# Designed miniproteins, single chains: the designs that were tried, part 103

Each design is a single chain, and the fold is of that chain. pLDDT is the mean over its residues in the fold that is shown.

## One batch from the design tools (miniprotein)

Design m3575
Fold by ESMFold2-Fast:
Structure m3575 (fold): chain A 79 residues (1-79)
Amino acid sequence: YRLSEAELALLRAFANRAQDAIDEGLAAGLSPAEVNARLDALLAEFLAANPDLSPAVRAAAERLLADMKARAEAEWAAR
């Protein structure tokens, strides 16, 4: 399945918001569990705002979030 430029733009905007949430959470001294809860809320908001998204875009957003959570957890563990 080939994602459109509009679908890729939505995913990039979502990834940017999720990265901002990670950076703000870590700067505020939040635990990985607290940061993950914020990321889960952002995904739920993104999906609710875009109910007509294709399954491929939904899966891509979920995958992006999972990869970002793993990176944030690794950064926290290195402290």
Scores: mean pLDDT 80

Design m3576
Fold by ESMFold2-Fast:
Structure m3576 (fold): chain A 119 residues (1-119)
Amino acid sequence: SAAERARRELLETLDRLIETYERIIAEVRRTGDLQHPEVVALMREAQALAERAARLVIELREMGVLSDELTVRLLTLLAEINTLLTRALNGEISPEEFIAEVERLIRELEELRREIEAL
């Protein structure tokens, strides 16, 4: 069904976002620089994945697959992701603070992913 395809696409997008964040942590640890071209490229990829995830969340809510509560939690987390990435790209956060926030967001993404998979 369309709902099953959208749910699968959301799970795949969240998995790619988690993987991209793990790659960002590895690259930041290697370079020590949030403005390094490879780190910036991965952050841009993470922004695009978060935007795609937000669109899929809205579609799944409109299909009645996601509860209002789960929808708000997902959209809030995705907005927090965009805020963190924007701060990093603007040089408004240290590498150490950025890594700590990314590790927290990975844990929250993994929890929400499990809730979506259980639907």
Scores: mean pLDDT 90

Design m3577
Fold by ESMFold2-Fast:
Structure m3577 (fold): chain A 86 residues (1-86)
Amino acid sequence: SSEVEAKVAAAKAAADAAAKALRDAIQNGSPEEGQKYADLLGAVAAQAAALANAHSDNELAKETAKEIQARYDEGKALVDAAKAAA
């Protein structure tokens, strides 16, 4: 539905913005800011997963949830590595 497509687009935009801000924070030596954006990306991933679960026949919602979860997993790994290196 157009409603689900709009929510998917919003989730992707939010995930892209959070992932970029996370990488920028890590590159600038700010693991605390990186953690903030990792937490935000995790929240977006949870919302995308909930949307996919509510619309089990919607492949776009399912693929988007998987994509955002992968971005969260990558972001968390970057933050964890930066904290370990400090």
Scores: mean pLDDT 89

Design m3578
Fold by ESMFold2-Fast:
Formats: structure tokens, C-alpha cells, sequence
Structure m3578 (fold): chain A 80 residues (1-80)
């Protein structure tokens, strides 16, 4: 089910956003930041694939907002 895949990806995004924010706040070492960035990039790729499979404008907008938030976290982690 596409919906189940989207829900699973969004749940993963919530957890990973929290982990990324903690890494930024605690000024985590480069290896820790690099691992979080890699996981964020893989999740963004999955969210983009799911967005391409949905025709629901509201779901597309939700996925676009989540992708933008994750991309911003990557920029902040890379700047640390």
C-alpha cells in the first residue's frame, strides 16, 4: 500500500529530524554528522519517489514540506 509506505517514511522522518536537531545542538563530531546526513539523503530520495507515485495534491504538499525541512537540516549539519 502506497499509504503505508508514506506513513512509514514520515514516521522515520520524525525520528531522524529529532536526531539531526540533537546532533546540531550538541555540536556532534564529524563522523556522527556524516552518518545523519547520509540517512537524511536516503530518506529524501525515498520521499521523492513516494511523491512521484501520489496524485493527491495535499499529500504532495506535505511530502514537499517534509523534504524541504530535511534538506535544511542537511545544510545546518554541513555548516557545523
Amino acid sequence: SLLKEIVAALVEAVGLETEARLAIRTRADRATRDRVIARLRRLIARLRRLRAQTTDPAMRALLDRRIARLEELIRRLEAA
Scores: mean pLDDT 90

Design m3579
Fold by ESMFold2-Fast:
Structure m3579 (fold): chain A 106 residues (1-106)
Amino acid sequence: INSIQELVDFLSKLDILIAKGNRDEALKLVEQVLEENRGTVFGTIVAAHLLALAIALKDERMVKLLEEHLIREGDEAVLRKYAALLEKAGYPEAAARLREIIAEMR
């Protein structure tokens, strides 16, 4: 449905907003995209990517909001695949957190 290029561009835009401290704008953009893509691979990947970033930034508020969203709306199969990718990429803490979310979904 959405191209890989659109996904990469979106994630890059989010990373820039977060790095600049425009957290409210980043959250609004995420909420809009997640609503439009609820239960889709794209929406799950965006939420998982942001969770990994929030963990790296030690932002407990953002971590909690994204965890709650992923438990309710996330695609379990996509989350399992993304957790494996994060672990391989050197983000074991984020991978472990995604696996905990998957356990809470079931």
Scores: mean pLDDT 74

Design m3580
Fold by ESMFold2-Fast:
Structure m3580 (fold): chain A 103 residues (1-103)
Amino acid sequence: EEEDFKKLEEYIRSKGNEELAKKIMEVAKKLSTARKNYLDHQAKADALRAELASNPGLTPEQRAELEAQIADHEAQSAQDKATVDKYIEELRKLLKEVEEKSK
């Protein structure tokens, strides 16, 4: 991850646009954070589903509480996915701008 950011920074620096390089690195870091949040919420939802499936002794109330927690993590994951998609699109546009300005 740090090595990938270094390679990206070196590539952009080679194009001679420091302001655009700074913006791209900022968006790339935000994308990395959003992706980690997305994966974390997915993992938490999956763990709760596994608990729900593996515990036949749960009361209806305990089951409802786990289902509510799963729904919360799924909702947060969906929001994180939207943020990931936003930053991917922003990064794509900025990378195109680097290519256009390097010609």
Scores: mean pLDDT 82

Design m3581
Fold by ESMFold2-Fast:
Structure m3581 (fold): chain A 98 residues (1-98)
Amino acid sequence: MEKKVEEGEKIVLEILLPEYERIYAGVTEEDKKERARLEELSQRYRAAPRDERLRLLEEYILELLEKAKEKVNEEEKIKAIEELEKAVREAVAKVLAE
């Protein structure tokens, strides 16, 4: 069960990392805003209790996936992101069940 967090992270890295790298390399206002938001969440995550940390992690990942869906117009791509969202929720739920 300790590996459920690793499973969630692996899934987001394998599917979302290429998109994230493309966004992070950008200099748009949206990219700068997202980087600032991620830093703020990172600080809160490190200071938070375990349950709150899991909640913050889930919220951050799901928000990032929602942003990716907003930038994609193809239904097949949206469905793939929704499947990733489901996998993330399942991973977090299993960790919470510990």
Scores: mean pLDDT 67

Design m3582
Fold by ESMFold2-Fast:
Structure m3582 (fold): chain A 93 residues (1-93)
Amino acid sequence: SAGREAMLERLKELLRKHYEEGIDLSKLSEEEIRKIIKEIEEYLKANPDAPDEELEYWFPYAVKYAVLEAEKGKTVFSSKEEVEKMLEEIEKE
């Protein structure tokens, strides 16, 4: 529980920074974003007890990639609205 609360506080801070500064995708190609997401997914599958700090590092790219995939009709999430709802739920907790 304490670890989850610390993670959630850091995620809220990252979300605030993301909304203020944004993710500069001009520095990354779509293929590079896909690679980052794939590495996160493969890491989590191999290490279900992975430390939250690693997720915090890649979280902003994961969200942006999911939005891009939803816009192309390829979904990690079912829709762009689902991603936004997920972020709202995190902020409300």
Scores: mean pLDDT 54

Design m3583
Fold by ESMFold2-Fast:
Structure m3583 (fold): chain A 78 residues (1-78)
Amino acid sequence: GLAALTEPWARALALVEEVLTRDLPLAEKRRLAAEAGALLDAVLALARRVLPPEVVAALEAEAAALRARVDAHLAALE
């Protein structure tokens, strides 16, 4: 169902937003980033089985950009 893709994607975006915008301990930000990464991986695994390749490629690019942004943010705090 659509919810199987949209709900974990929305949750991953919310976690990324928390990492980027909230004043949290670095350890907590790393935990939230790991949870977001796992959710993005789960969405992409399902998307590869049910969505057209061009849509999957767009989602993979967006997920990669989100991961890069989070990684850069966390690196700046170390």
Scores: mean pLDDT 88

Design m3584
Fold by ESMFold2-Fast:
Structure m3584 (fold): chain A 72 residues (1-72)
Amino acid sequence: VREHLEKALEAAKAGDLEGAIEHLTLADEASDDLEVQQGVGVALIALAVGRLVNDPEFGARTAAKVLEKILE
């Protein structure tokens, strides 16, 4: 779980949206922890909102902040 969240964070910081989504999905599948599942959901929503408002960098930065809090 933590390894997938760390890889998702790295991908988000690098602007690799596909890699971030893949690792977030793997983290969700590997965890029964509601806090992890909620954090993954918020990160995925942030990435989607960034795309919708034509600011994918904002989405990636917001997702990275959410993931950093989960990993702390």
Scores: mean pLDDT 74

Design m3585
Fold by ESMFold2-Fast:
Structure m3585 (fold): chain A 98 residues (1-98)
Amino acid sequence: AAERAFELGLSGDAEAAEEAGREAARVAAEGKPEGGSAAAANAGGAALSGSAEAAEAAARGGAEAAKAAAEAGNRVGTAKAAGGAAGGAGAAWYAGGL
């Protein structure tokens, strides 16, 4: 899950990063900490890709995963997903994509 999310983010493809974000949110909604880990990995990969669009997509996915994890009562997943959202947003800003 996290490894695949990282690879999808690293591809620099915004659609792949969005897909990874949606998957992370679905897993997070089930109360699984892997959802937050996947969201953080996707954001990390997108940041390394240099694509502002992929970083923005990963940030949105991280925010959705954080919301889903919080609603499921998963504190660890929420923290990881929130970190992913912040990291993705920062990368997008730095790349000039915000």
Scores: mean pLDDT 70

Design m3586
Fold by ESMFold2-Fast:
Structure m3586 (fold): chain A 75 residues (1-75)
Amino acid sequence: SMEEEIEKAKKFFKKQADVLLEAVERHFTPEQVERFRELYEKALKEIDKAKTVEEINEIYSRFLRELAALLREAA
């Protein structure tokens, strides 16, 4: 069902974000980790409101772009 696909997409996002958070916590400063946590919390709030897989994919893409910018600042 559409609801099953939406739930699957939300679970995928949370799993990927958790893996990224663990990596960020191991390799970056406390300030960078806090900035990542703010981005993650914002994305989670948006994901909870999402009603389509397309919306979830858009949220995930924005999250990855913001994360990429944060990682470039760390380099």
Scores: mean pLDDT 81

Design m3587
Fold by ESMFold2-Fast:
Structure m3587 (fold): chain A 90 residues (1-90)
Amino acid sequence: EEKRKEQEEIAREIGRKIREMGERFFEEYGEFLKESSRLMKEAEERVRKAETLEEQARIYEEAARRAEELGSEGGAREFRYRAELLRREL
């Protein structure tokens, strides 16, 4: 009983801290995720229609710059990584 209550309290405290830390980020990150998802979808649609590996790499390189403009360092890094993989095959 006591051990279970202690575990439940720890879970609630972790949840509260995640919520408190996330609340500051929620509104900004929500809009950021929406724009990032749109950018990802657009880039992947363009890549699917691209005829060459060089064109595909260029599309991802452009998407990386766009992601940086949106403040998405993670997104930019992902797009740069995809572009680098394609260029390694050239």
Scores: mean pLDDT 70

Design m3588
Fold by ESMFold2-Fast:
Structure m3588 (fold): chain A 85 residues (1-85)
Amino acid sequence: MDEEKKREAMREAAKEEGISDEELEKQIAEAIAAGMTATIRISMEKLAAEKGLLELSPAVKRIEELAKEGKDYEEGLKLLEELRK
């Protein structure tokens, strides 16, 4: 299955670089705060689909809206953290 193959490939790539899936999500959240919302949103939606975490998709959308309203990085990151719990 495509989703399983992508998950395996991503896991192997992360293993070679020593990056866990949680560390990857942290990096994505930091990039969103740096103003890379559009690109990072797509990456997060893909990550959520591959991990089967649909809850991440709503968080990505909310973070994007917060960025558009000029909300700070801290608020968006906390929203993502709550969904990761």
Scores: mean pLDDT 54

Design m3589
Fold by ESMFold2-Fast:
Parts: sequence; structure tokens; C-alpha cells
Structure m3589 (fold): chain A 96 residues (1-96)
Amino acid sequence: SMAEELVKLAIKQIEIAAGISDEEYSKKLEKLKEELEKALEEKKPLKEIAEILDEAIKVIDEILEKGNLSEGKKELLEGIREGLSYIRKKLEELEK
């Protein structure tokens, strides 16, 4: 389904964000990634999946606010944040 493909894309984006983040944030993002994978496997409502995405966006916003990033890492995280926000919006439109 379109929703499943969007969630899989979000999982990949969160994995990249975790890989370039400090240990504290990397662990939070990896946990949220695992929660998304489990929610997708268990066919959880899109509303619950969207709530996990909201938490991932908040973690990325916190990383960006701290400002202890190289220019390249900041640009990549900003791109990931925008991508996750777009996916979140599309999942909301698909929620029935």
C-alpha cells in the first residue's frame, strides 16, 4: 500500500538520522525506528504510526536546536526532518 511504502521510507530516514547523531539521540531514534517497524508488521492504525513519526520529528528538532553539528550533518538532518514531516502529512490524509 502507499501508506506502507511511506512508512518504510520514514524508517530509512530515521536510520540515517540515528547514524549521524550523538549516542543519546541515536538510541532514541533507533528505538522509534523499531517501534515503526513493529507497528507496520502488526498493522497498527495509521494514527499510531503518525504519533511515532511525531516523536521522531521532535527528536530531530531537538538535535537541530542544540546546534553542535557540522554544516553537512545539519543540512542532512533538515532534509530528513522535512521528509518525515511530508510523510506524516500524507499518512494523515490516508487515515480513515
Scores: mean pLDDT 87

Design m3590
Fold by ESMFold2-Fast:
Structure m3590 (fold): chain A 88 residues (1-88)
Amino acid sequence: MEEKILKLMAEELESRPDPKLQELAKKIRKMSLKEVIELFLKLSKEDPELALELSEALSIALAEATNSSEDSEEVNEYIEKLMKDVEK
């Protein structure tokens, strides 16, 4: 699940003709989803526009992952667990 979400996020960012988003995509491919959420929280304070792009890419990736999964609850539980781990 994690690798699929990260791949879909990176592909969405790479599809845009913005060098800043392409560099972000390269970073995401080497990160865990927990690290991506931590990056989002940091960017929401330092670069809100980039944080918005990252959140949009995550939403698209989650929608695609959910549509290809028989259990959307598995995706939601995985995200809730990651959010709790980031808050600790």
Scores: mean pLDDT 73

Design m3591
Fold by ESMFold2-Fast:
Structure m3591 (fold): chain A 65 residues (1-65)
Amino acid sequence: SLEEKIYELALEGGIGESGANTYAYSATRAKEEGAGEEAKKNAEEELSKYTSKEMAKKIGELAGS
C-alpha cells in the first residue's frame, strides 16, 4: 500500500518508527481527502528536521503521488 511505502522510505531516511508511522498514516489520509500537495510540502519542511532534505523531498513526492 501507499502507507507502507511511505513508512519504509521514512525508516530508510532515519526517521524513528513512531514518527514514520504517524506521518505515513496522516499523509495517506491527506491524499484521500485531496490534500496530497499539502502533505508533500509538509514533508519537505517538517521531515527535513529529522532526515536529509533530499530524503524529505522523496518522501513528500511519494505522499503526493
Scores: mean pLDDT 77

Design m3592
Fold by ESMFold2-Fast:
Structure m3592 (fold): chain A 86 residues (1-86)
Amino acid sequence: MSEVEQTKKTLDEIVEGDPSNGSIILQVTKTTIRRMIKEGSSLEDVLEVVDLTVEALKKLGLSQEEVDKAREDLVNFAREEIERAS
């Protein structure tokens, strides 16, 4: 199973478990991004994980503003991790 597929399943389980799990979703996603970058995953796969996280947060009922801020934070986190790996 791909890292992207594993992440989607984990996010779906968190969303189904408790709508208040937004912080756990962000923590899981950052851990997954860091691992993917260390293992040499493509930027496209990393961005797909970010998009899956954004969709999970939308399902939890976060506002568009909160979702946009979370996406920006995750993209910036991924950029910093890529730069550290270089």
Scores: mean pLDDT 77

Design m3593
Fold by ESMFold2-Fast:
Structure m3593 (fold): chain A 63 residues (1-63)
Amino acid sequence: KIPTPEEMAEAIKLLVGDSEPTESLLAAIRKYIADEYIEAGLSEEEAEKLAEEAVRIFLSSLP
């Protein structure tokens, strides 16, 4: 089952919690999510696009 960007964003929230996400941490998260999508059978370009969307959704939900 391939998770949606929204589902990945919720997973990021659980992992990061109330910590301030640094640029380095966000880059690592984006790469990790992209690698997960590639492992699930998506192309590199599609995986990177979905990973970026998940990170964007996560950032928009920060307090």
Scores: mean pLDDT 78

Design m3594
Fold by ESMFold2-Fast:
Structure m3594 (fold): chain A 97 residues (1-97)
Amino acid sequence: SAKAELLAEQYAAIDALNFSPEMKELYREIVELLLQEPSEEVAERLKRLVEKINELLLEEFKKKAKEKGLSEEEIKEAEEISKKILEETFEYIDKLL
């Protein structure tokens, strides 16, 4: 089916990315969710997945930033930007309904 072929192509694309296995699994769930008809349940599930991805990206950033000797101020700024992006992304998801 066209849906199965599209899913296989998207999974291959995700697997080619230099992401953690946990991050790749979350992106696969997002792709599956985006192929479903829009609903409040789909929007809420999407928000939870985006939130988890945001947390994992921030954790990896903090780890690399510390290894590279970035300041606590630079790390805090990244946390504030991450929170703002998440809030704006949630607003955008709500508009898809």
Scores: mean pLDDT 81

Design m3595
Fold by ESMFold2-Fast:
Formats: structure tokens, sequence, C-alpha cells
Structure m3595 (fold): chain A 78 residues (1-78)
């Protein structure tokens, strides 16, 4: 399926694989940002436009599970 590069308002850069459809949970890789590098999942909560989505990102670390709700813009399709 498609792979997308997304930028969030908080300055994170996300790589997401699969269809950006509301209700889908997609594998995500955090490439850079204030939360550091990591892997997890992104659930598509809402479609605001053809390139802007509300995501729930769940990142697993050694100290537990972190969940963030972010607005993300598609900057590139890979």
Amino acid sequence: GPTYLLKTADGSLLKVTGELKVGNTLPVEVLSGPYGKGKGTAKVLEKLSDRVFVLEVTLETEDGVHKIKVVAQVVEEL
C-alpha cells in the first residue's frame, strides 16, 4: 500500500504505511521530533481535508505506552 511522510504541528515527522482512511490503524515510524525516534501505530480519527488528518499515535517505549492526538499534514507520498 502507499507510504506517506506526514508533518505534525508539534514538529514531528512521521512515516505512515497504508491507506489514510478514518478508522484505519496504520504502522507508524517517528523519524524526528520532540518525542524522539520510535515505532508504533497511528489511528486515523478524522479527515479534515485531502492532505490533513487527525491521528492518535501510540508509541511503545521501555517505560510504557505513550498516546498523543495530533493534526498531521501529508507532505510527501513515497
Scores: mean pLDDT 81

Design m3596
Fold by ESMFold2-Fast:
Structure m3596 (fold): chain A 90 residues (1-90)
Amino acid sequence: SAEERIEELRERALRKVEETLALARRLGASPEVLAKVEEALRAVREGNLTEAIHYINEAAVLATDPELRAALIETAQELARIQAEISALK
């Protein structure tokens, strides 16, 4: 059903941000970058993908590690794709 697919997509968004936070911690991201990714995680848990994308993009601007910056940009793009898919389902 559309409802089951939306739940799956929301869980995928949550896992993606959790993985991004774990990567940021592993790469020794600054407290400011970590705080932005943690805000994105909170937004995803609340079902607010627009706010989550905003915080991930802010984290990408602040990130000094090029691997982390690339991962944050990719995460924002994936969240935007998930949001578009959810919108298409209803």
Scores: mean pLDDT 90

Design m3597
Fold by ESMFold2-Fast:
Structure m3597 (fold): chain A 90 residues (1-90)
Amino acid sequence: MEKEQKIEEIEKQRKEALEWLRANTSPEEQAQLERVLDFIEELALKMIGKSSEEVQKLAKEAAPRFEELAAATGPGLGEALRAMAESLKK
């Protein structure tokens, strides 16, 4: 029940973010940002129901990917992605 609600919320947030991006960004920028959203959704779904140790392992494994995506995006979003990568490393 709770897991299903979290999945639905993640999917809804991604859909809203994607709609905003399509209205406010260039096609090239959209492709990069959609990949970021895809990765965030995948990571969030993988963390549902995991122990704190498993979540930390997934987060550390994800950090380099966030750094790669940050390097491919503009300054504002890139800084946010770097902050997320740093948070995931702890």
Scores: mean pLDDT 70

Design m3598
Fold by ESMFold2-Fast:
Structure m3598 (fold): chain A 81 residues (1-81)
Amino acid sequence: MEAEEKEKKRKEVARETGNALRAIGYLIDNGDVTPLNVELVRLMAKLGYSVEEIIKALNSTDEKKQELIKELKEKLKKIEE
């Protein structure tokens, strides 16, 4: 179990990092690398969202992005408790 948990966590970190990098690449290609968009990518990738879901969120209004960031931060705090 312990060895399987380590491998699962390693795969989760690799997936999270890969999804974040791909979404940041999307922002670079569109010239839309803002602190708001980077924070949204970071939080969504950390919570296990796909690249497609992150890109969909990045195409929302800034107001919706700010609300989503607040909700994602609250979700992350609950998981880390």
Scores: mean pLDDT 78

Design m3599
Fold by ESMFold2-Fast:
Structure m3599 (fold): chain A 64 residues (1-64)
Amino acid sequence: SPPVPVLSDREWEVLVEIQDRIEREGLSTEEGILEKVREVAQERGLSDEDTQRLLQYMRHQLSL
């Protein structure tokens, strides 16, 4: 399996917001969760590279 990316402090701040929104909206599907990652990353002005790292991290977490 590819290694889990080490997230920056900014990426962690955005990830916390993503996790909060996932919980509040009751998202349970991988597709819905990954779309929320993209949405929040764009709202917070993350680069495509940072967004891709958050998506990889979340995909890994969803795979256990």
Scores: mean pLDDT 82

Design m3600
Fold by ESMFold2-Fast:
Structure m3600 (fold): chain A 81 residues (1-81)
Amino acid sequence: SLRDEALALLEEALRLAEEKGEPEEVIRLIQQAIRHLEAGDYAAALRHVLLALTRERDPELRAVLQRAGAVIERLLEQERA
C-alpha cells in the first residue's frame, strides 16, 4: 500500500540520518513524521518531512525524504477522494 511504501521510505530516511550523524533536530522531525503517518495524520506527516527537507543538505537523504513526501501527498489526495 502507499502507506506501507511511505513508512518504509521514512524508516530508510531515519536509518540514513542516524548512520550519517545528522543533527538531532532532523532525526526528531523524521521520527515525528513516522508517528503521524502511523496515526493516519498524513498532513502532519508531510509537514514534518518538508521541515526536515528544509534543514537537510545530504543528497541521498534528501532523495529518500522527497520520495516519502511524494507518496504522502498521494495518500492525502486519496483521503479527499
Scores: mean pLDDT 88

Design m3601
Fold by ESMFold2-Fast:
Structure m3601 (fold): chain A 110 residues (1-110)
Amino acid sequence: DVEKVKEQALKEIDELLKQEEENAKKVLEQIDNSPTLSPEQKALIREGIDEAMRIVKEGAAELKEEIKNAKTPEEIEKILREKLIEIGRAAREKIERGMDEAVELALKEA
């Protein structure tokens, strides 16, 4: 039943999004409480995480629409695998950029 597979996929996307939001909140709290990072370094890392979460949220919304429009269980599985990889890659690039900029700032201030 394709409708059952869609319902399960949509629930899994919502659960993954919730988990990612909770993980991002935890990481942001750790960054804010860091005694070794400067305020400027914290801002760069925070911006990277915020942009990554925007990508995750927008990607999840797009993924849910693609799942709703899918016609077979096989199509749903393919969409989930391919889009989750793309979203994860794009989000990681934003986090890495923020971290790289923070490291570069630290080296210039040393």
Scores: mean pLDDT 85

Design m3602
Fold by ESMFold2-Fast:
Parts: C-alpha cells; sequence; structure tokens
Structure m3602 (fold): chain A 77 residues (1-77)
C-alpha cells in the first residue's frame, strides 16, 4: 500500500498546484480585462505580457488537470 500513499500524496500536490494556478489565472484575467478597459493609457507590451502570462497559466492548468485525471484513474484501480 506504499504505492497508494505515494499516489495520494502526489494527488494532493497536484490539487495544490491546480489551486495555485487557478488563482494565478483568475488574477491575470482580471488584470488583462483591467488593461483592456484602459488600453489607451497602457502599452501594448504590458497587455501582451499579461496575456502571455494568462496563456502560460492556462497551459500549466491543463497539464496539471491531465496529471490529476491520470492519478485519479490509477487510484480507482
Amino acid sequence: EERQAELERRKAEVEGEIDTLSQRANDLEARYNELLANKDKVSEEEIEAVRDGLYQANADLIKAAVELTALERELAK
């Protein structure tokens, strides 16, 4: 049952990563919308940097979600 404990520990780690990435994505989305509302007063480079950060956070979330699904399937066996 050592493998069960290891999978459960990794699942908890990935769930924590998803929570952190979800918060980051939400914060970046809010910032992106704020910049778009004030796009005449901000640089295109600043808007692009926030957008790129949001894309990266979403990509990392998809990666973590795939790992979580694989861990849940392994734990269900």
Scores: mean pLDDT 83

Design m3603
Fold by ESMFold2-Fast:
Structure m3603 (fold): chain A 75 residues (1-75)
Amino acid sequence: EVEEVLKRALEAAEKFIEAVGTPASIEAVARYAIEQAIARLEEVVDPESEEFKRAAEEVRRRIREIGERQARRAE
């Protein structure tokens, strides 16, 4: 279901960003992580639905927060 896919996508994004993200690459790494998470959601949720829009917004918000945290830690 959407919630499980969202949780898994966010966990994968966090691990990826922490493993590969550097201050110089964090914007590109976060963007890639968002694109991958959105692609996973598109496979299981109708892109025209309100559920998809809410999940996509949460993905973008959470991954930006993870990226910002990683950038500060690498500083």
Scores: mean pLDDT 77

Design m3604
Fold by ESMFold2-Fast:
Structure m3604 (fold): chain A 80 residues (1-80)
Amino acid sequence: VQATPGQRAFLSAIHNIMQSKGQDSVSPQELADSLGVSVSHVSSILGGLQGKGLVVRDDNGYVSLSDQGQQLLQQMQQQG
């Protein structure tokens, strides 16, 4: 699956927030605050990520990484 630079930044931000705060999921507001972007921009990028099967959204709007998203993130971390 090809991810845009913006989508890759979002996957990294989701992982970073989960790691640094000990959370299993991330709100759109936390992503907006972390990346310095609007919640509307976050919602747009998350829609693209969800369409690619890279993230999962729960009934409360919280976002977590899918198995495919986790694998892509691991691939990105190995690009050192």
Scores: mean pLDDT 78

Design m3605
Fold by ESMFold2-Fast:
Structure m3605 (fold): chain A 87 residues (1-87)
Amino acid sequence: EKKRRELEREIAAGLVRMVLGIYKAHKTEPDKELVLKIFKNILDTMLKDGIITEEQKKNLLKQVEKLLEEGKFDEAVDYAVDFFLSL
């Protein structure tokens, strides 16, 4: 079970890094709603599997949403990646 949770953390971090890489590579403005939807889906899966708590999910979503509202898309993605890697 512990091994599965480690893989899920690495997968979540990898997915968020891929989103960051796509936006940087395409030189297109990132879709705020798409980025937020991806983060929510990852967090919902991690919460269901017991990797994170409800409080951690709420705090991360709040911070990411704030950064996205400020137009700091790269910072929002990096914040989420750092969070997942710290688990």
Scores: mean pLDDT 70

Design m3606
Fold by ESMFold2-Fast:
Structure m3606 (fold): chain A 80 residues (1-80)
Amino acid sequence: GAEAEKAYKEALEEIEKAKTEKEILEAVKKFLFTLVDLGVISVEQAIGYILRLIGLLLDAKTLEEAKKAAKELLEEAMSL
C-alpha cells in the first residue's frame, strides 16, 4: 500500500545517507517494524530479515557493499 511504499522510499534515503553499518541496521529495523505495524509482515519475518542483515553486514568489506546488501534485502521484503 501507499504507506509501505513511503516507508520503503524513506528507508532507501536513510541507507544512502548512512555513514556506518550501525546506521544501516537502524534504518532497516525501522522499515521492517513499520511493515509489521502495517500488517505486511509478521514480527518473526522482521526478526529473520534483521538476523540475515547482521550476517550480510559482518561479511561486507566496504560501507557501499553493506548499503547494496541492505537495499536488496528491503526490495525482497517489499516483494511479499
Scores: mean pLDDT 88

Design m3607
Fold by ESMFold2-Fast:
Structure m3607 (fold): chain A 87 residues (1-87)
Amino acid sequence: MLEEQIERLRRRAQTIKDKSARDEVLRLLDEAEEHLRLADELRRQAEQETDPARRKKLLQQAREHLEEAVEALTDAGRLIDKALAAE
């Protein structure tokens, strides 16, 4: 699950000695967590929506937030690998 991936990357980020790199990774992980929260809220709203067109729009917005979360996690992982390789 993406939430488990965020927690795994947060633990790896804490091993980075460079404070600037560590802080940037933690910001990306906070961004990913916020996008996942919004995706979950939109999906929950879609489950309660009776209008098919509005439901489709909510699910599309949820998917967009999920894609943003995956991108932020990918960037965070790459930055962790780069920061640790520099040590």
Scores: mean pLDDT 87

Design m3608
Fold by ESMFold2-Fast:
Structure m3608 (fold): chain A 56 residues (1-56)
Amino acid sequence: SEQQRQQLLQQRQQLQEDTERAVQSMLEQGKEEEAQLHREKGQQHLQQIDQQIQQV
């Protein structure tokens, strides 16, 4: 369904941008472990959304 797909794509975009900016900021500040944890959780959420997108 087009509507569900568009909503998921928008969610994915926002989550990806938020995660990438936070991770980059943390890495530049030397907070490598916090950046890794944040990235890992963000990737898991993105993967869930990607799976849903592929099935709608």
Scores: mean pLDDT 83

